# Designed miniproteins, single chains, continued (3), part 22

Each design is a single chain, and the fold is of that chain. pLDDT is the mean over its residues in the fold that is shown.

## One batch from the design tools (miniprotein)

Design m8785
Fold by ESMFold2-Fast:
Structure m8785 (fold): chain A 92 residues (1-92)
Amino acid sequence: DLTTAGNQAIGDGDDYIQQGRDNIRRSDDDGYGSYLAAYDSYSSAASLYTQAAQNGDDPDTWTSQSQQAQTRGQQMRRQADTLRQRVQQQAS
């Protein structure tokens, strides 16, 4: 269902953050990919939670979860962009 799929996407995002932390030790480029994947996963969770809110049971909770997922996703995108800049500076 939408809530199970949203919770799975949050879990995937959390796993990608952990992979990103480990991957930065190997290269900033590997870390970039992991944080970008986390952003995509949280964005998917936000969309799924928005749909769950529209479907009627406890819409305030799912709207809040959607907003939290969106905020986490944007934070991960900014981390990815920072790592990308470091890669570009090192390559230049």
Scores: mean pLDDT 77

Design m8786
Fold by ESMFold2-Fast:
Structure m8786 (fold): chain A 55 residues (1-55)
Amino acid sequence: AARLRELIARYEKVKKFLEEQLKKATDPKTIEMLKKAIENVDSQIAAARAALAAA
């Protein structure tokens, strides 16, 4: 349980960082890359939260 909470916290920090970078990004390719990275992190957070809720 503790490891899943730590993993979620880590992913949430990464997501926040990526969202801040996305707000500053003006290059279309960089924006696309950041959006994909955020979607990937969101999927990981959702999976970890589901696992934690099931425990």
Scores: mean pLDDT 82

Design m8787
Fold by ESMFold2-Fast:
Structure m8787 (fold): chain A 66 residues (1-66)
Amino acid sequence: SHIEKAQREIELAEKAIDEGNVEEAKRHLERAIQYASKAVEDGDTKGAREVLERVRELKKRIKELE
């Protein structure tokens, strides 16, 4: 499902942040947002909201690394 793909991209973004790879983390977060948008179209608004909330938290962590 689209939400499962979004969650996978979140996991990859977290791994990239742990490795200090800001550019890779940003790419994974952009893909997570795209999948979350598709999940909303499929009716999974709650799942999409949770993904987008996590994206916002991870973007804050990225800013702390810059």
Scores: mean pLDDT 85

Design m8789
Fold by ESMFold2-Fast:
Order: C-alpha cells, then structure tokens, then sequence
Structure m8789 (fold): chain A 70 residues (1-70)
C-alpha cells in the first residue's frame, strides 16, 4: 500500500537525513498523501511517531513537518 511505501521512505530518511533532504521528502510525502486522498492528520501522526522513534534531530523533524503541511 501507499502507507507502507511512505513508512519505508521515513525509515530510510532517518539514517542519513539533512534539513534539506527532510524538507524535500516532507513535501513529496505530503503530495502523495493528497494525491491518494489519505487522511492527512492520521498520516502525519504515523510519520511523526516513526521520526521520533528513529531519533531524528529537531531541525530535521521540523523541516519535514513544515514541508509536509505546506
């Protein structure tokens, strides 16, 4: 499913993420959620939980969140 693909992207992002890369992926994932008519808030909560579990820096998390909701 698209939800599984999004989860895999977030997991891979966590290993070598930068602020710029986090911003770019946040935008792409947000667009994918919209294009597939997924619940934005539920999708965001799931992604945020994964980012927290992976220990992303605050700057990387904020870049992703900001771009996702743009």
Amino acid sequence: SITQQISQVIQQLGQNSTVSLSSQYGRLVGQSVNDNNLDIDRSFRGMDAIMNDLGLSPDNRNAFRSSFRS
Scores: mean pLDDT 69

Design m8790
Fold by ESMFold2-Fast:
Structure m8790 (fold): chain A 94 residues (1-94)
Amino acid sequence: MAAAAGAAAAVAAVGAYQSARLAGSEEAERAAERAARAAGEAARAAEGDERAARAAREAARAAGEGAAAGAAGDGEAAKRAAEEAARAAREAAE
């Protein structure tokens, strides 16, 4: 269950990264890349741990918000959402 939430966060972050690249925003691209890396770590940490699973779901939600903001061309909102996803992913890894 937790691995699925982490995988969703990774997919959303990848989407944000691709959208940021198409928009030409280096800042949004870097933020999405950090979110993707953090989401991957959260997915690993979440396997077998209920607490980690909750944090991974939070990371997935934040990464999804980043992807939507990136698609809309809002680099600042995408950056903030990616940073939030990275924080949630770090909590899952702890």
Scores: mean pLDDT 62

Design m8791
Fold by ESMFold2-Fast:
Structure m8791 (fold): chain A 75 residues (1-75)
Amino acid sequence: AAREALRRAIEALAAGDYEAAVAAAEEAIAATPAEDLALLADALGVRAIAYRRLGEEEKAKELLKEAIALDKKAK
């Protein structure tokens, strides 16, 4: 489920396994219904943090911008 994939992504991020965090966040995004903007924003945010830790700054910035936009709509 999307929330389980997000939890795994957060756990991988905390463990320093940034590649696993990206993969789990991508699973969470794919499993999230389009209408669940808050969950999608969280998954994009985790993916952005993981990319930043991997040195992928431009990918991280773009994902963070999208996550912030979705979070504003969810509220």
Scores: mean pLDDT 81

Design m8792
Fold by ESMFold2-Fast:
Structure m8792 (fold): chain A 58 residues (1-58)
Amino acid sequence: MKELLERGVRLAARVAALPDPALRQRVTDLLRQADIAIQQGDLATAERLLKEAEALLA
């Protein structure tokens, strides 16, 4: 889904700017899992993982 891909790209850009390496690792792991879920057609899992990543950056 286009919206999920756009959210992933925006989150990846925010992660690249983070000074905390532990937080960057956690968010990167969530984004990687979300990308795999999108590729497998599991949009519900992808959306959940993206929301978790967004919550960590809030």
Scores: mean pLDDT 80

Design m8793
Fold by ESMFold2-Fast:
Structure m8793 (fold): chain A 55 residues (1-55)
Amino acid sequence: QTEREVAIAKAANGLMTAIENGDEEAAQKYRDELLALGVSQEAVDTLEAWAREQA
């Protein structure tokens, strides 16, 4: 696994946790981090939709 893959996994987990907790500030931070790491907007939107279903 690369350092980038680890960073993406951490940011994705942070986004899911922030959404489950209703923390919109933290959610925005992790969205921005995922985009900065090269994750597509579509992938971020899909992850967020999935996390909202789990919350």
Scores: mean pLDDT 81

Design m8794
Fold by ESMFold2-Fast:
Structure m8794 (fold): chain A 67 residues (1-67)
Amino acid sequence: SLAVPEAPVIDREALDKATQYFLEGKKEEARKVIEEALKKNGVKVTPAQLDAILRNAEAVAEDEKAK
């Protein structure tokens, strides 16, 4: 299977939690959860990479709102 060995690995639970915060309109809390998950995994990301991760989580939450 294709896998990216050095890509930012976010704990599934943290990703779900951040998505839940986005569903509630709590963008700041969602951002904090993602940052803490990356820090926990020892992953160093640029501000642009963090922004992309947050955008993806927000998009998932927006899709959930539409259902």
Scores: mean pLDDT 71

Design m8795
Fold by ESMFold2-Fast:
Structure m8795 (fold): chain A 107 residues (1-107)
Amino acid sequence: MLEKGAEAYRKGDYEKAVEYFKPLAESGDATAYLMAGRAYLELGKYEEAIKYFEKAISIDPNNAEAYLLMGEAYKKLGEIDKAKEYFQKALDINPKNGRAKKLLEEL
């Protein structure tokens, strides 16, 4: 079921990706929350993306990717201090996360 959403996301159809992921997320799937949040981020719906990443983190608090994407969403909103905080949290969970380290250095 996640596969149809992932296919839509890969094709750049982010609105269709949200349509596939949203029902799965609302049934309690942390991965579906993360993927729906990513699709909202690509659509420029940063506040919606943050809400979905917050849900992903509430289900799986050790998901470094969710913290990294939360930081990216805050960076897009211009909330640089919040972006730094979440990139640091991603690094605290996975110190080998080169993407989180690079994003912190680019702020």
Scores: mean pLDDT 84

Design m8796
Fold by ESMFold2-Fast:
Structure m8796 (fold): chain A 56 residues (1-56)
Amino acid sequence: SEEEIKKLLEENLTPDQVEVLERLWRAGASPEELVEAVEAAAGKDVAKQLRELLEG
Protein backbone atom coordinates (compact mmCIF):
# COMPACT_ATOMS: atom_id res chain seq x y z
CA SER A 1 0.00 0.00 0.00
CA GLU A 2 3.01 2.38 0.33
CA GLU A 3 3.40 2.38 -3.48
CA GLU A 4 -0.35 3.10 -3.87
CA ILE A 5 -0.11 5.99 -1.36
CA LYS A 6 2.89 7.48 -3.23
CA LYS A 7 1.04 7.23 -6.55
CA LEU A 8 -2.10 8.87 -5.11
CA LEU A 9 -0.08 11.78 -3.69
CA GLU A 10 2.07 12.27 -6.84
CA GLU A 11 -1.04 12.30 -9.09
CA ASN A 12 -3.09 14.69 -6.91
CA LEU A 13 -0.58 17.03 -5.20
CA THR A 14 2.23 19.33 -6.34
CA PRO A 15 5.86 18.26 -5.66
CA ASP A 16 6.07 20.90 -2.90
CA GLN A 17 2.89 19.56 -1.23
CA VAL A 18 4.24 15.98 -1.39
CA GLU A 19 7.50 17.17 0.26
CA VAL A 20 5.54 18.83 3.11
CA LEU A 21 3.56 15.59 3.69
CA GLU A 22 6.76 13.49 3.65
CA ARG A 23 8.24 15.80 6.32
CA LEU A 24 5.08 15.44 8.46
CA TRP A 25 5.23 11.63 8.09
CA ARG A 26 8.93 11.54 9.09
CA ALA A 27 8.16 13.80 12.09
CA GLY A 28 5.68 11.17 13.34
CA ALA A 29 2.38 12.72 12.23
CA SER A 30 -0.65 10.48 12.84
CA PRO A 31 -2.67 9.01 9.93
CA GLU A 32 -5.48 11.47 10.79
CA GLU A 33 -3.07 14.45 10.65
CA LEU A 34 -1.85 13.29 7.21
CA VAL A 35 -5.44 12.87 5.96
CA GLU A 36 -6.33 16.39 7.21
CA ALA A 37 -3.26 17.86 5.44
CA VAL A 38 -4.23 16.12 2.17
CA GLU A 39 -7.85 17.37 2.52
CA ALA A 40 -6.55 20.96 2.87
CA ALA A 41 -4.22 20.58 -0.15
CA ALA A 42 -6.25 18.41 -2.59
CA GLY A 43 -9.81 18.15 -1.23
CA LYS A 44 -12.07 15.64 0.50
CA ASP A 45 -12.16 12.96 -2.24
CA VAL A 46 -8.35 12.57 -2.29
CA ALA A 47 -8.26 12.62 1.53
CA LYS A 48 -10.90 9.83 1.61
CA GLN A 49 -8.80 7.72 -0.79
CA LEU A 50 -5.73 8.23 1.43
CA ARG A 51 -7.73 7.23 4.54
CA GLU A 52 -8.89 4.01 2.82
CA LEU A 53 -5.26 3.14 1.91
CA LEU A 54 -4.11 3.85 5.50
CA GLU A 55 -6.93 1.74 7.11
CA GLY A 56 -5.19 -1.49 5.97
Scores: mean pLDDT 80

Design m8797
Fold by ESMFold2-Fast:
Structure m8797 (fold): chain A 55 residues (1-55)
Amino acid sequence: SHGQRSAGGSAAAGALEAGASEEQARKAYDMGVNGKDSEEASRLAGEAAREAIAA
């Protein structure tokens, strides 16, 4: 659905902008569009990005 695509795209874009790897962004997108919890996907991508940047 449009909502799932939007959620996945937003999660992936946010992760990349925060400095996450392409693999992390891809996982966030897949989780969103597959009906997995979009908030959980975004949170995990955000945490990974923060750890990478904070290193």
Scores: mean pLDDT 63

Design m8799
Fold by ESMFold2-Fast:
Structure m8799 (fold): chain A 77 residues (1-77)
Amino acid sequence: SEEEIEKAREDVIKLAEKYFGPKEAENLRRFLEENPDLTLEQLEFLKDVIEAFRDIQRGVDKAIELSKELKKLEEEL
């Protein structure tokens, strides 16, 4: 339904803002405005892609955290 599509569009933007920040959410909002004919299935796929990239980003963030901890250990030696 049209209501489900509009909700999916807003949900995708909210996920992008939560995981990647307001600048990326605004870029995604513009993309969605330029592509008004996106189906519910395409929007759900986009959500899956965002969640997959969030999981990759969490891995990178953890690697950075561990690298900072290792640097502190080296400074204590």
Scores: mean pLDDT 79

Design m8800
Fold by ESMFold2-Fast:
Structure m8800 (fold): chain A 56 residues (1-56)
Amino acid sequence: SHMEKEILEKQKKMLLEEYKDLPEDVQKAILERFEQTTEDSRKILKESQEKLKEEE
């Protein structure tokens, strides 16, 4: 949803502010890690929903 994306963008901005004094490559690595974690969570959610639909 659009709202979920906005919340994630705000969280990314907060992370960048927290680590703004770190080298740019480190900041990029932190953002990539965050984005990967979010993607993994979404994948798990979708798989769980599909499994529940098969059982119902």
Scores: mean pLDDT 71

Design m8801
Fold by ESMFold2-Fast:
Structure m8801 (fold): chain A 55 residues (1-55)
Amino acid sequence: SLQEEHDRLLEEIGRLVDEWQAAVAAGDERTARELEERIRRLMEEFGRVADELEA
């Protein structure tokens, strides 16, 4: 369901944000950049699913 997809995306984004914070703290700019790109793509998908749920 869209609700389950929404919840899964939110959880995945949260995990990636935690990993991104760790990479930034470690000075790992390459890993941080890769995580930023992945987070951005998931945020776009999350927004689409959220819009569908509100319609």
Scores: mean pLDDT 84

Design m8802
Fold by ESMFold2-Fast:
Structure m8802 (fold): chain A 81 residues (1-81)
Amino acid sequence: SSIAEALREALEYLRELAEKHNLPEEVLETIRRGEELVRQGRLEEAERALLKAINQIGRVLGSEVTEEIIKHINEIYKKLK
């Protein structure tokens, strides 16, 4: 599924960002949950986990970083159309 591939790539991007900036473990837990949901084929729940992780990262790193994250994720989804 192209949407499962996009979700996996988006979650991987957020994981790299969270590790690079030493974000709280709670953020990494949200990302791990999203990755597990993708593996299970629970794509709607995985997308909710992705959105939760974006929100958690935005609260730590600020709105400009949130905008860049959304832009990057949109490019990931655009490649799979």
Scores: mean pLDDT 85

Design m8803
Fold by ESMFold2-Fast:
Structure m8803 (fold): chain A 54 residues (1-54)
Amino acid sequence: MELEKLSDEELAEYLAERTGLTPEQARFIVNKAKELGLTPEQKAELARRLAAGA
């Protein structure tokens, strides 16, 4: 899956499925990254890191 092509909602769903977070918690993380000004690539990298080890 090309995470950088996902919408913020799709990225949050991916993160929830991979990490065991609730969809609401995953959306909070993605929205916070958006508020911090992260690019789609940076948000995708954050999601990959969280899915792999956190």
Scores: mean pLDDT 77

Design m8804
Fold by ESMFold2-Fast:
Structure m8804 (fold): chain A 62 residues (1-62)
Amino acid sequence: SKVDEVRKLVMQAVDAAMQGDYKKADELLKKAKELAKSMDPSDRQKSLKFVDAGQAHIDALR
């Protein structure tokens, strides 16, 4: 599902940040946010929660 695609992008963003590649992490989070915004309201809400959690994790690593 597209929700699973958003989750995978968020996981890849966190992995990039853990490797010190914050530019790649930010690009992957941006892609995840844009994908989430293209979904119906229910899937968008679920997807944005994954994005928000990933953003918080990445920001804590900076």
Scores: mean pLDDT 84

Design m8805
Fold by ESMFold2-Fast:
Structure m8805 (fold): chain A 73 residues (1-73)
Amino acid sequence: SPVEQEIKDKTQKAIEQIKASKSAKEAQDITNQTISWLADVALKHPDIRDVAIQQAMQVQRVTAEHIEKLKKA
């Protein structure tokens, strides 16, 4: 569906921005904004809620991994 593709495209862009972030705060701000948007989309389109949840989980995992890398730098 077009909405499912939009979710995947938006989360991919968010992941790229998270990986380019230079601080934990910047990464977390991008993550929080992306998760809020995904939650809004899931409320408006319940038929794709599972896709939104899976993408949100992926964004959270990437953020956690990136923040750990920043701590070691």
Scores: mean pLDDT 87

Design m8806
Fold by ESMFold2-Fast:
Structure m8806 (fold): chain A 70 residues (1-70)
Amino acid sequence: SERIAELEKKAAEHREQLAKYNELSNELEAQARKDPSKRRDYIMESASYGVLAIGHASAALAAENEAKRL
């Protein structure tokens, strides 16, 4: 159905954002290990991207579960 297709598209978009924020978080953690003088700033920014990733994971799962019930 059209509604299922829309939910699957929404879930895919959230999965794409999840992957993006996880990549940014991992890159900042790697930078924190290389530069001790800025370690705190990199870790704090990495954590903020981690929170955004969790939000997108939750939204993707909600859309996927709704699609499965239709």
Scores: mean pLDDT 88

Design m8807
Fold by ESMFold2-Fast:
Structure m8807 (fold): chain A 86 residues (1-86)
Amino acid sequence: TEAGAEAAAEGGNRAALAAIADGASATAAAATGAAGAGGYAAAALGDGEGAARSLEAAARAAAAGGGEAGARAGEEGARAAREAAE
């Protein structure tokens, strides 16, 4: 659902930022944000394929960039899942 997808994006971003504020490494923060966003998107949409795409995009960002990039990727992935669900 749209509301669930929006909540997933916000929740994922907040989780990543909270982890950074708590002194987590950039990689750990990115993974936390990705897991949060992907999980909510999967639950809200009931779409395993869309959820997998979101998690894949977030995982790539986590591996490549760090906390801020990972948080953005998680948010962007959740948005992509919402759009894909139509």
Scores: mean pLDDT 57

Design m8808
Fold by ESMFold2-Fast:
Structure m8808 (fold): chain A 62 residues (1-62)
Amino acid sequence: SAAELRGIAIAYLLEVEKPSPSMSPEERIEAGRKAVEYARLSGDERLLARAEAALRRAEEEA
């Protein structure tokens, strides 16, 4: 369901926005890619924009 996909996207997004100190830059970027993937599948345009911004920041900080 869209709600389930949105929930998965949010879980990955939180890993990107508030990464664990033990998380590698590569793991953070992968979480960002998954957040974008599931946000896109959910159809939530606001969540997608947030996920894309978080991924871009993670890539810039790597």
Scores: mean pLDDT 87

Design m8809
Fold by ESMFold2-Fast:
Structure m8809 (fold): chain A 74 residues (1-74)
Amino acid sequence: SKEELLKRLEELEERVKKLLKEAKEKGDKESVEFAEMLLEDIEYAKELIETDIELARLKVEQIETRVKKLEKRL
């Protein structure tokens, strides 16, 4: 549902913001760039919910996978 996807994106945004802060504190420029890119992907996924919910769902799943990779990196 649209509500489910929005909630997942809000939770992902909070996770990415915490990772961005951690990356900045560690001076890890690559992880900072990765986190900033993920925040852009989250905003795009929010827009997709209004136009193509199936594509939005796939994008959310891709973002979740990439957030987990960043968490393992830090």
Scores: mean pLDDT 88

Design m8810
Fold by ESMFold2-Fast:
Structure m8810 (fold): chain A 55 residues (1-55)
Amino acid sequence: MEEADRLYQEAGRAAANGDPERAAELFKQASLLEGYDKETAERTGRVAAEAARRI
């Protein structure tokens, strides 16, 4: 879905700007739009936040 792709891009920008909390939320929303389970969406958000912290 195009909407999910936009959310992934925004999450990447949030991570690059040093906002891991926003990045995690946006990745979670994108995963839910793709039809993933809530558990998978939460896991994706946590991984994104972890990656942002390593910058």
Scores: mean pLDDT 73

Design m8811
Fold by ESMFold2-Fast:
Order: sequence, then structure tokens, then C-alpha cells
Structure m8811 (fold): chain A 70 residues (1-70)
Amino acid sequence: AEKKKKEAKEKLKEARKAAEKGDVEKAAELGTEALKLALESGDKEFADEIDKELEEIEEEIKKKGLAKPV
């Protein structure tokens, strides 16, 4: 459903904001929710798009050194 796609995009934007803020745990949680919503929408192409955006967020977190174990 279109509403799930919109919700997935909103969660993805929130995940990106959390990553910018340095909140790795929140970014991961929101990103996971975005992907689940995209998959539940039944739109494989949309889910692939969300997955690519998620990779970008993960790269941003890694560049800040936030996602690595001590």
C-alpha cells in the first residue's frame, strides 16, 4: 500500500537524521523499520531503493567512526 511506502520514506529520513546526530542505535532501528515497511508494501523496486539509501546512512555512520566496536 502507498501509505507503507510513505512511512518507510519517513523512517528513512529519521534514520538519516539520527545518524547525523551520532545516534547509531536509533539510526539502525529506524533504518530497519523503513526496510520492513518497504518490504511489506510488496514493491520490490521500492524496497531496493530503500536498501540503497540505508547503505548510504551506514557509510555516513562509519565515516564518523560510530559503528565500530571498541
Scores: mean pLDDT 76

Design m8813
Fold by ESMFold2-Fast:
Structure m8813 (fold): chain A 120 residues (1-120)
Amino acid sequence: LAKEKIELYEEEIKKDPNNADAYTNLGVAYLELGEYEKAIEYFKKAIELDPNNARAYLNLGRAYLKMGKYEEAVKYFEKAVEIAKKNNSPILPTAYELLSEAYKKMGKEEEAEIYRQKAK
């Protein structure tokens, strides 16, 4: 299933190598397979093509979160929040939820609670 999605997104990239969303989707497919390093490479490529892609930053943070790299996850979630605010992106509540989760995993309950409240 995830392998079929990878093939589809690879075909999209062949047709348009500058399609940042296709790279983000390919990264998500690798993230679902647990291939976090490959997912990170594709999210970074999406960001290179579109530096205002809040969704790519959000998913880059998710990959670091799954790898237990909580400080890196926070860094990219903060960037996703910054871009989402500027673009009035509907991902903003999700970015706050993920910041809360990352801080909780770091044992920073006070920071986790602040972002949990911002997500509402």
Scores: mean pLDDT 88

Design m8814
Fold by ESMFold2-Fast:
Structure m8814 (fold): chain A 67 residues (1-67)
Amino acid sequence: ADALVAAGRARLAAGDYEGAIAAAEEALALDPTNAEAWVVRAMAYGGLGDDEAAAEAVARAAAAEAA
């Protein structure tokens, strides 16, 4: 999971928002409580201008940290 989150962060830094979402989704398939993966997904949707999807991912990240 950590390697996939790191890949997602690298893709965010490169501006590859779709690739960052894909890496975050793979990390979440392995560990749905990984708050960092939800944060990567939220940032990627924000970069695409999808504010609603970004807000949903932020809420999921907060829930994963609480779990």
Scores: mean pLDDT 79

Design m8815
Fold by ESMFold2-Fast:
Structure m8815 (fold): chain A 69 residues (1-69)
Amino acid sequence: MSKEEILEEFERLGVRAVVTGDFEGEAERLRKLLLEAGIPEEEAEKIVELFKQGKFGEASRLLEEVLNK
C-alpha cells in the first residue's frame, strides 16, 4: 500500500468510529492495516492507542512520521 492509501484508509476508519461509536472495532481494523503496511507492532500499538482516545490528529501525525522512515 502507498503512504497516501494508508492515510486515506486511516481517515475513513476514524470517521466510521465517530459515526458508529465502534472505536474498538475500527481500532482493530487499523491495527491490521498498519501491520500489513510493515509498521512494527510497537509503533502500530501507539498509533492505535491514540486512535482509541479520539486523538486522530496526533495519531495521523505519528503515522506520517513512521511512514516517512
Scores: mean pLDDT 84

Design m8816
Fold by ESMFold2-Fast:
Structure m8816 (fold): chain A 60 residues (1-60)
Amino acid sequence: SKKAKEHIEKGKKAAEEGDYVSAVTHYLKAIKEAEKDGDEKLKKEAEENLDQLKEKAGRE
């Protein structure tokens, strides 16, 4: 899904800027778009990025 990939990229940029709220929002949107398109690979990528973000933010 092109939309899922776009949201993953936006989430990564937000995380780099320290905007974790925006980063979480974009990763959640990426998961939803990937689910809609049946794109299991992009769904997994978005979930992994979200998990990495939670760990970096000090939440286990």
Scores: mean pLDDT 80

Design m8817
Fold by ESMFold2-Fast:
Structure m8817 (fold): chain A 55 residues (1-55)
Amino acid sequence: SEEELLERAREILEAYGLSEEQIEKALADVRKLIEEGAADFVARLIDHEERRLAE
């Protein structure tokens, strides 16, 4: 779901040490991509970043 993707994106951005202001801006961009039909692309990016953080 959209909210699940946004929550996962927030966790990644927090792991990268972004400020709350930067996170809110980035999440607005992610939400816009999902609204424009790019949810699958966003999910693939999140999966890639989560894998990179686990290594």
Scores: mean pLDDT 83

Design m8818
Fold by ESMFold2-Fast:
Structure m8818 (fold): chain A 63 residues (1-63)
Amino acid sequence: MEKVLEGEATEALGLMAASLGMYDLAIELLKKAIELVEPYDKEKAEEIEENLKKVEKEKKELE
């Protein structure tokens, strides 16, 4: 329960970093959010993983 809340907060920070163009930080934060959430809520972890894929694609399109 507590780690899921921590993961959701970490996901929010990752998405904010992505909106600021800080893609490397955003990717690191989203990966940490998945690690925090995955053992407790697999569906939420899958949602964060989808967001991670979108951020990684966005970074690649800028290269």
Scores: mean pLDDT 81

Design m8819
Fold by ESMFold2-Fast:
Structure m8819 (fold): chain A 75 residues (1-75)
Amino acid sequence: SNNDRAGLAAAGAYAAGAAGDERGARHSWQLTEEYAKKGAETAAKSAANAAKAARDSGSELGWRYGERAAQGAGG
């Protein structure tokens, strides 16, 4: 679903950030925004869940890129 895709993309931004892959993190953020546009009504909830997943990961870079991805999904 678009919710699963938005959440997965935000989680992917975290994973890429933690690995030092800035390009991958930016790409995942862009995908999160695109999926949010397709499933706007539920995107905000998906963004909140994605932000929580990024926090639970415990990475400073993941926190930074996950937050941006979540904002893209919710905006």
Scores: mean pLDDT 62

Design m8820
Fold by ESMFold2-Fast:
Structure m8820 (fold): chain A 64 residues (1-64)
Amino acid sequence: AEEYVKKAREYLEKGDIPKAMGYALKALVEDPENAEALRILGEVYRKLGETRQAEGLFARADAL
């Protein structure tokens, strides 16, 4: 899980949104309660303009 979170963050920083999303989702498949992966996925959705989806993901991360 941690390796996928690191990859997701690196791709998000580079602006590779599809790869950032892919790695964040892989991290969540291994650990659905990974707060960092949820926050990265939230940032991905925010960059795609999906504000409501991003807010839901941040709320899930903050509840953990």
Scores: mean pLDDT 81

Design m8821
Fold by ESMFold2-Fast:
Structure m8821 (fold): chain A 116 residues (1-116)
Amino acid sequence: ANAHIANGVAAIANNNYSAAIANFSKAIALNPNNATAYLNRGIAYVNLSKYSEAIADFDKAISLNPTNATAYLNRGNAYLSLNKYSEAISDYNKAIAINPNNNAAKTNLAQAKAQL
């Protein structure tokens, strides 16, 4: 396993999101096609309320793996935080289509629809 990915995951577990971003950025520099590194760096950006940076990382994770329900869910959550309700609804619907048992996506979909 890439040591930078492992160190980034450990940093997230300790709520050290800046260290997580630094480690995932090193992993991406070594392998620009690492969908997991983009997904996890996006999650760290969300925890720092850096939603635009998070969306860019989720876009890249989705481009590398279009069937990643977790990437769609997390991008939908970032759009919801930016009050982009139509984009959030679209991503939650995609997450549910990939994984119909995604209760988090179903709950957040209902919340986003209530804002329209």
Scores: mean pLDDT 90

Design m8822
Fold by ESMFold2-Fast:
Structure m8822 (fold): chain A 56 residues (1-56)
Amino acid sequence: SNVVLSEKELRILEIQGEAYRLLQAGAAEEDVKARVIAELRRLGAPEELLRAIEAE
C-alpha cells in the first residue's frame, strides 16, 4: 500500500522515535514529555491537544 505523509506527519514520527530513544537511554519521562509538547507546539499543534497530552 502507498502511504503519503505530510511533512508535519513525518516530523511527528521523528519526534516519537527520538522520544523512544531518550526513554531507552534512561531519560526521565517528565523531561521527554515536556520536550515532545514543546516540539509539537512549534509544529503548530492546537493548544487543546497539548493540554490533553500534559494531563495524561
Scores: mean pLDDT 75

Design m8823
Fold by ESMFold2-Fast:
Structure m8823 (fold): chain A 66 residues (1-66)
Amino acid sequence: PTVELVLEVDTSGLSEEEREKLKQQAKLSLLGKALELTAKLLAEDPSATVTVRTFLVVDGEREQLL
């Protein structure tokens, strides 16, 4: 099974400090969700190999985290 997550955030109108905090919160939320879904899949089949891919899109710019 594959877990692929994409989170889009718009930082237009935010200060540099607000943008930085939003990006950090978005990354933590995305990684936390990936871990949650992976744990659920492994609970159903402990022998499974899970492929995880996560992407953060900030103002149209895509960054891969996993």
Scores: mean pLDDT 81

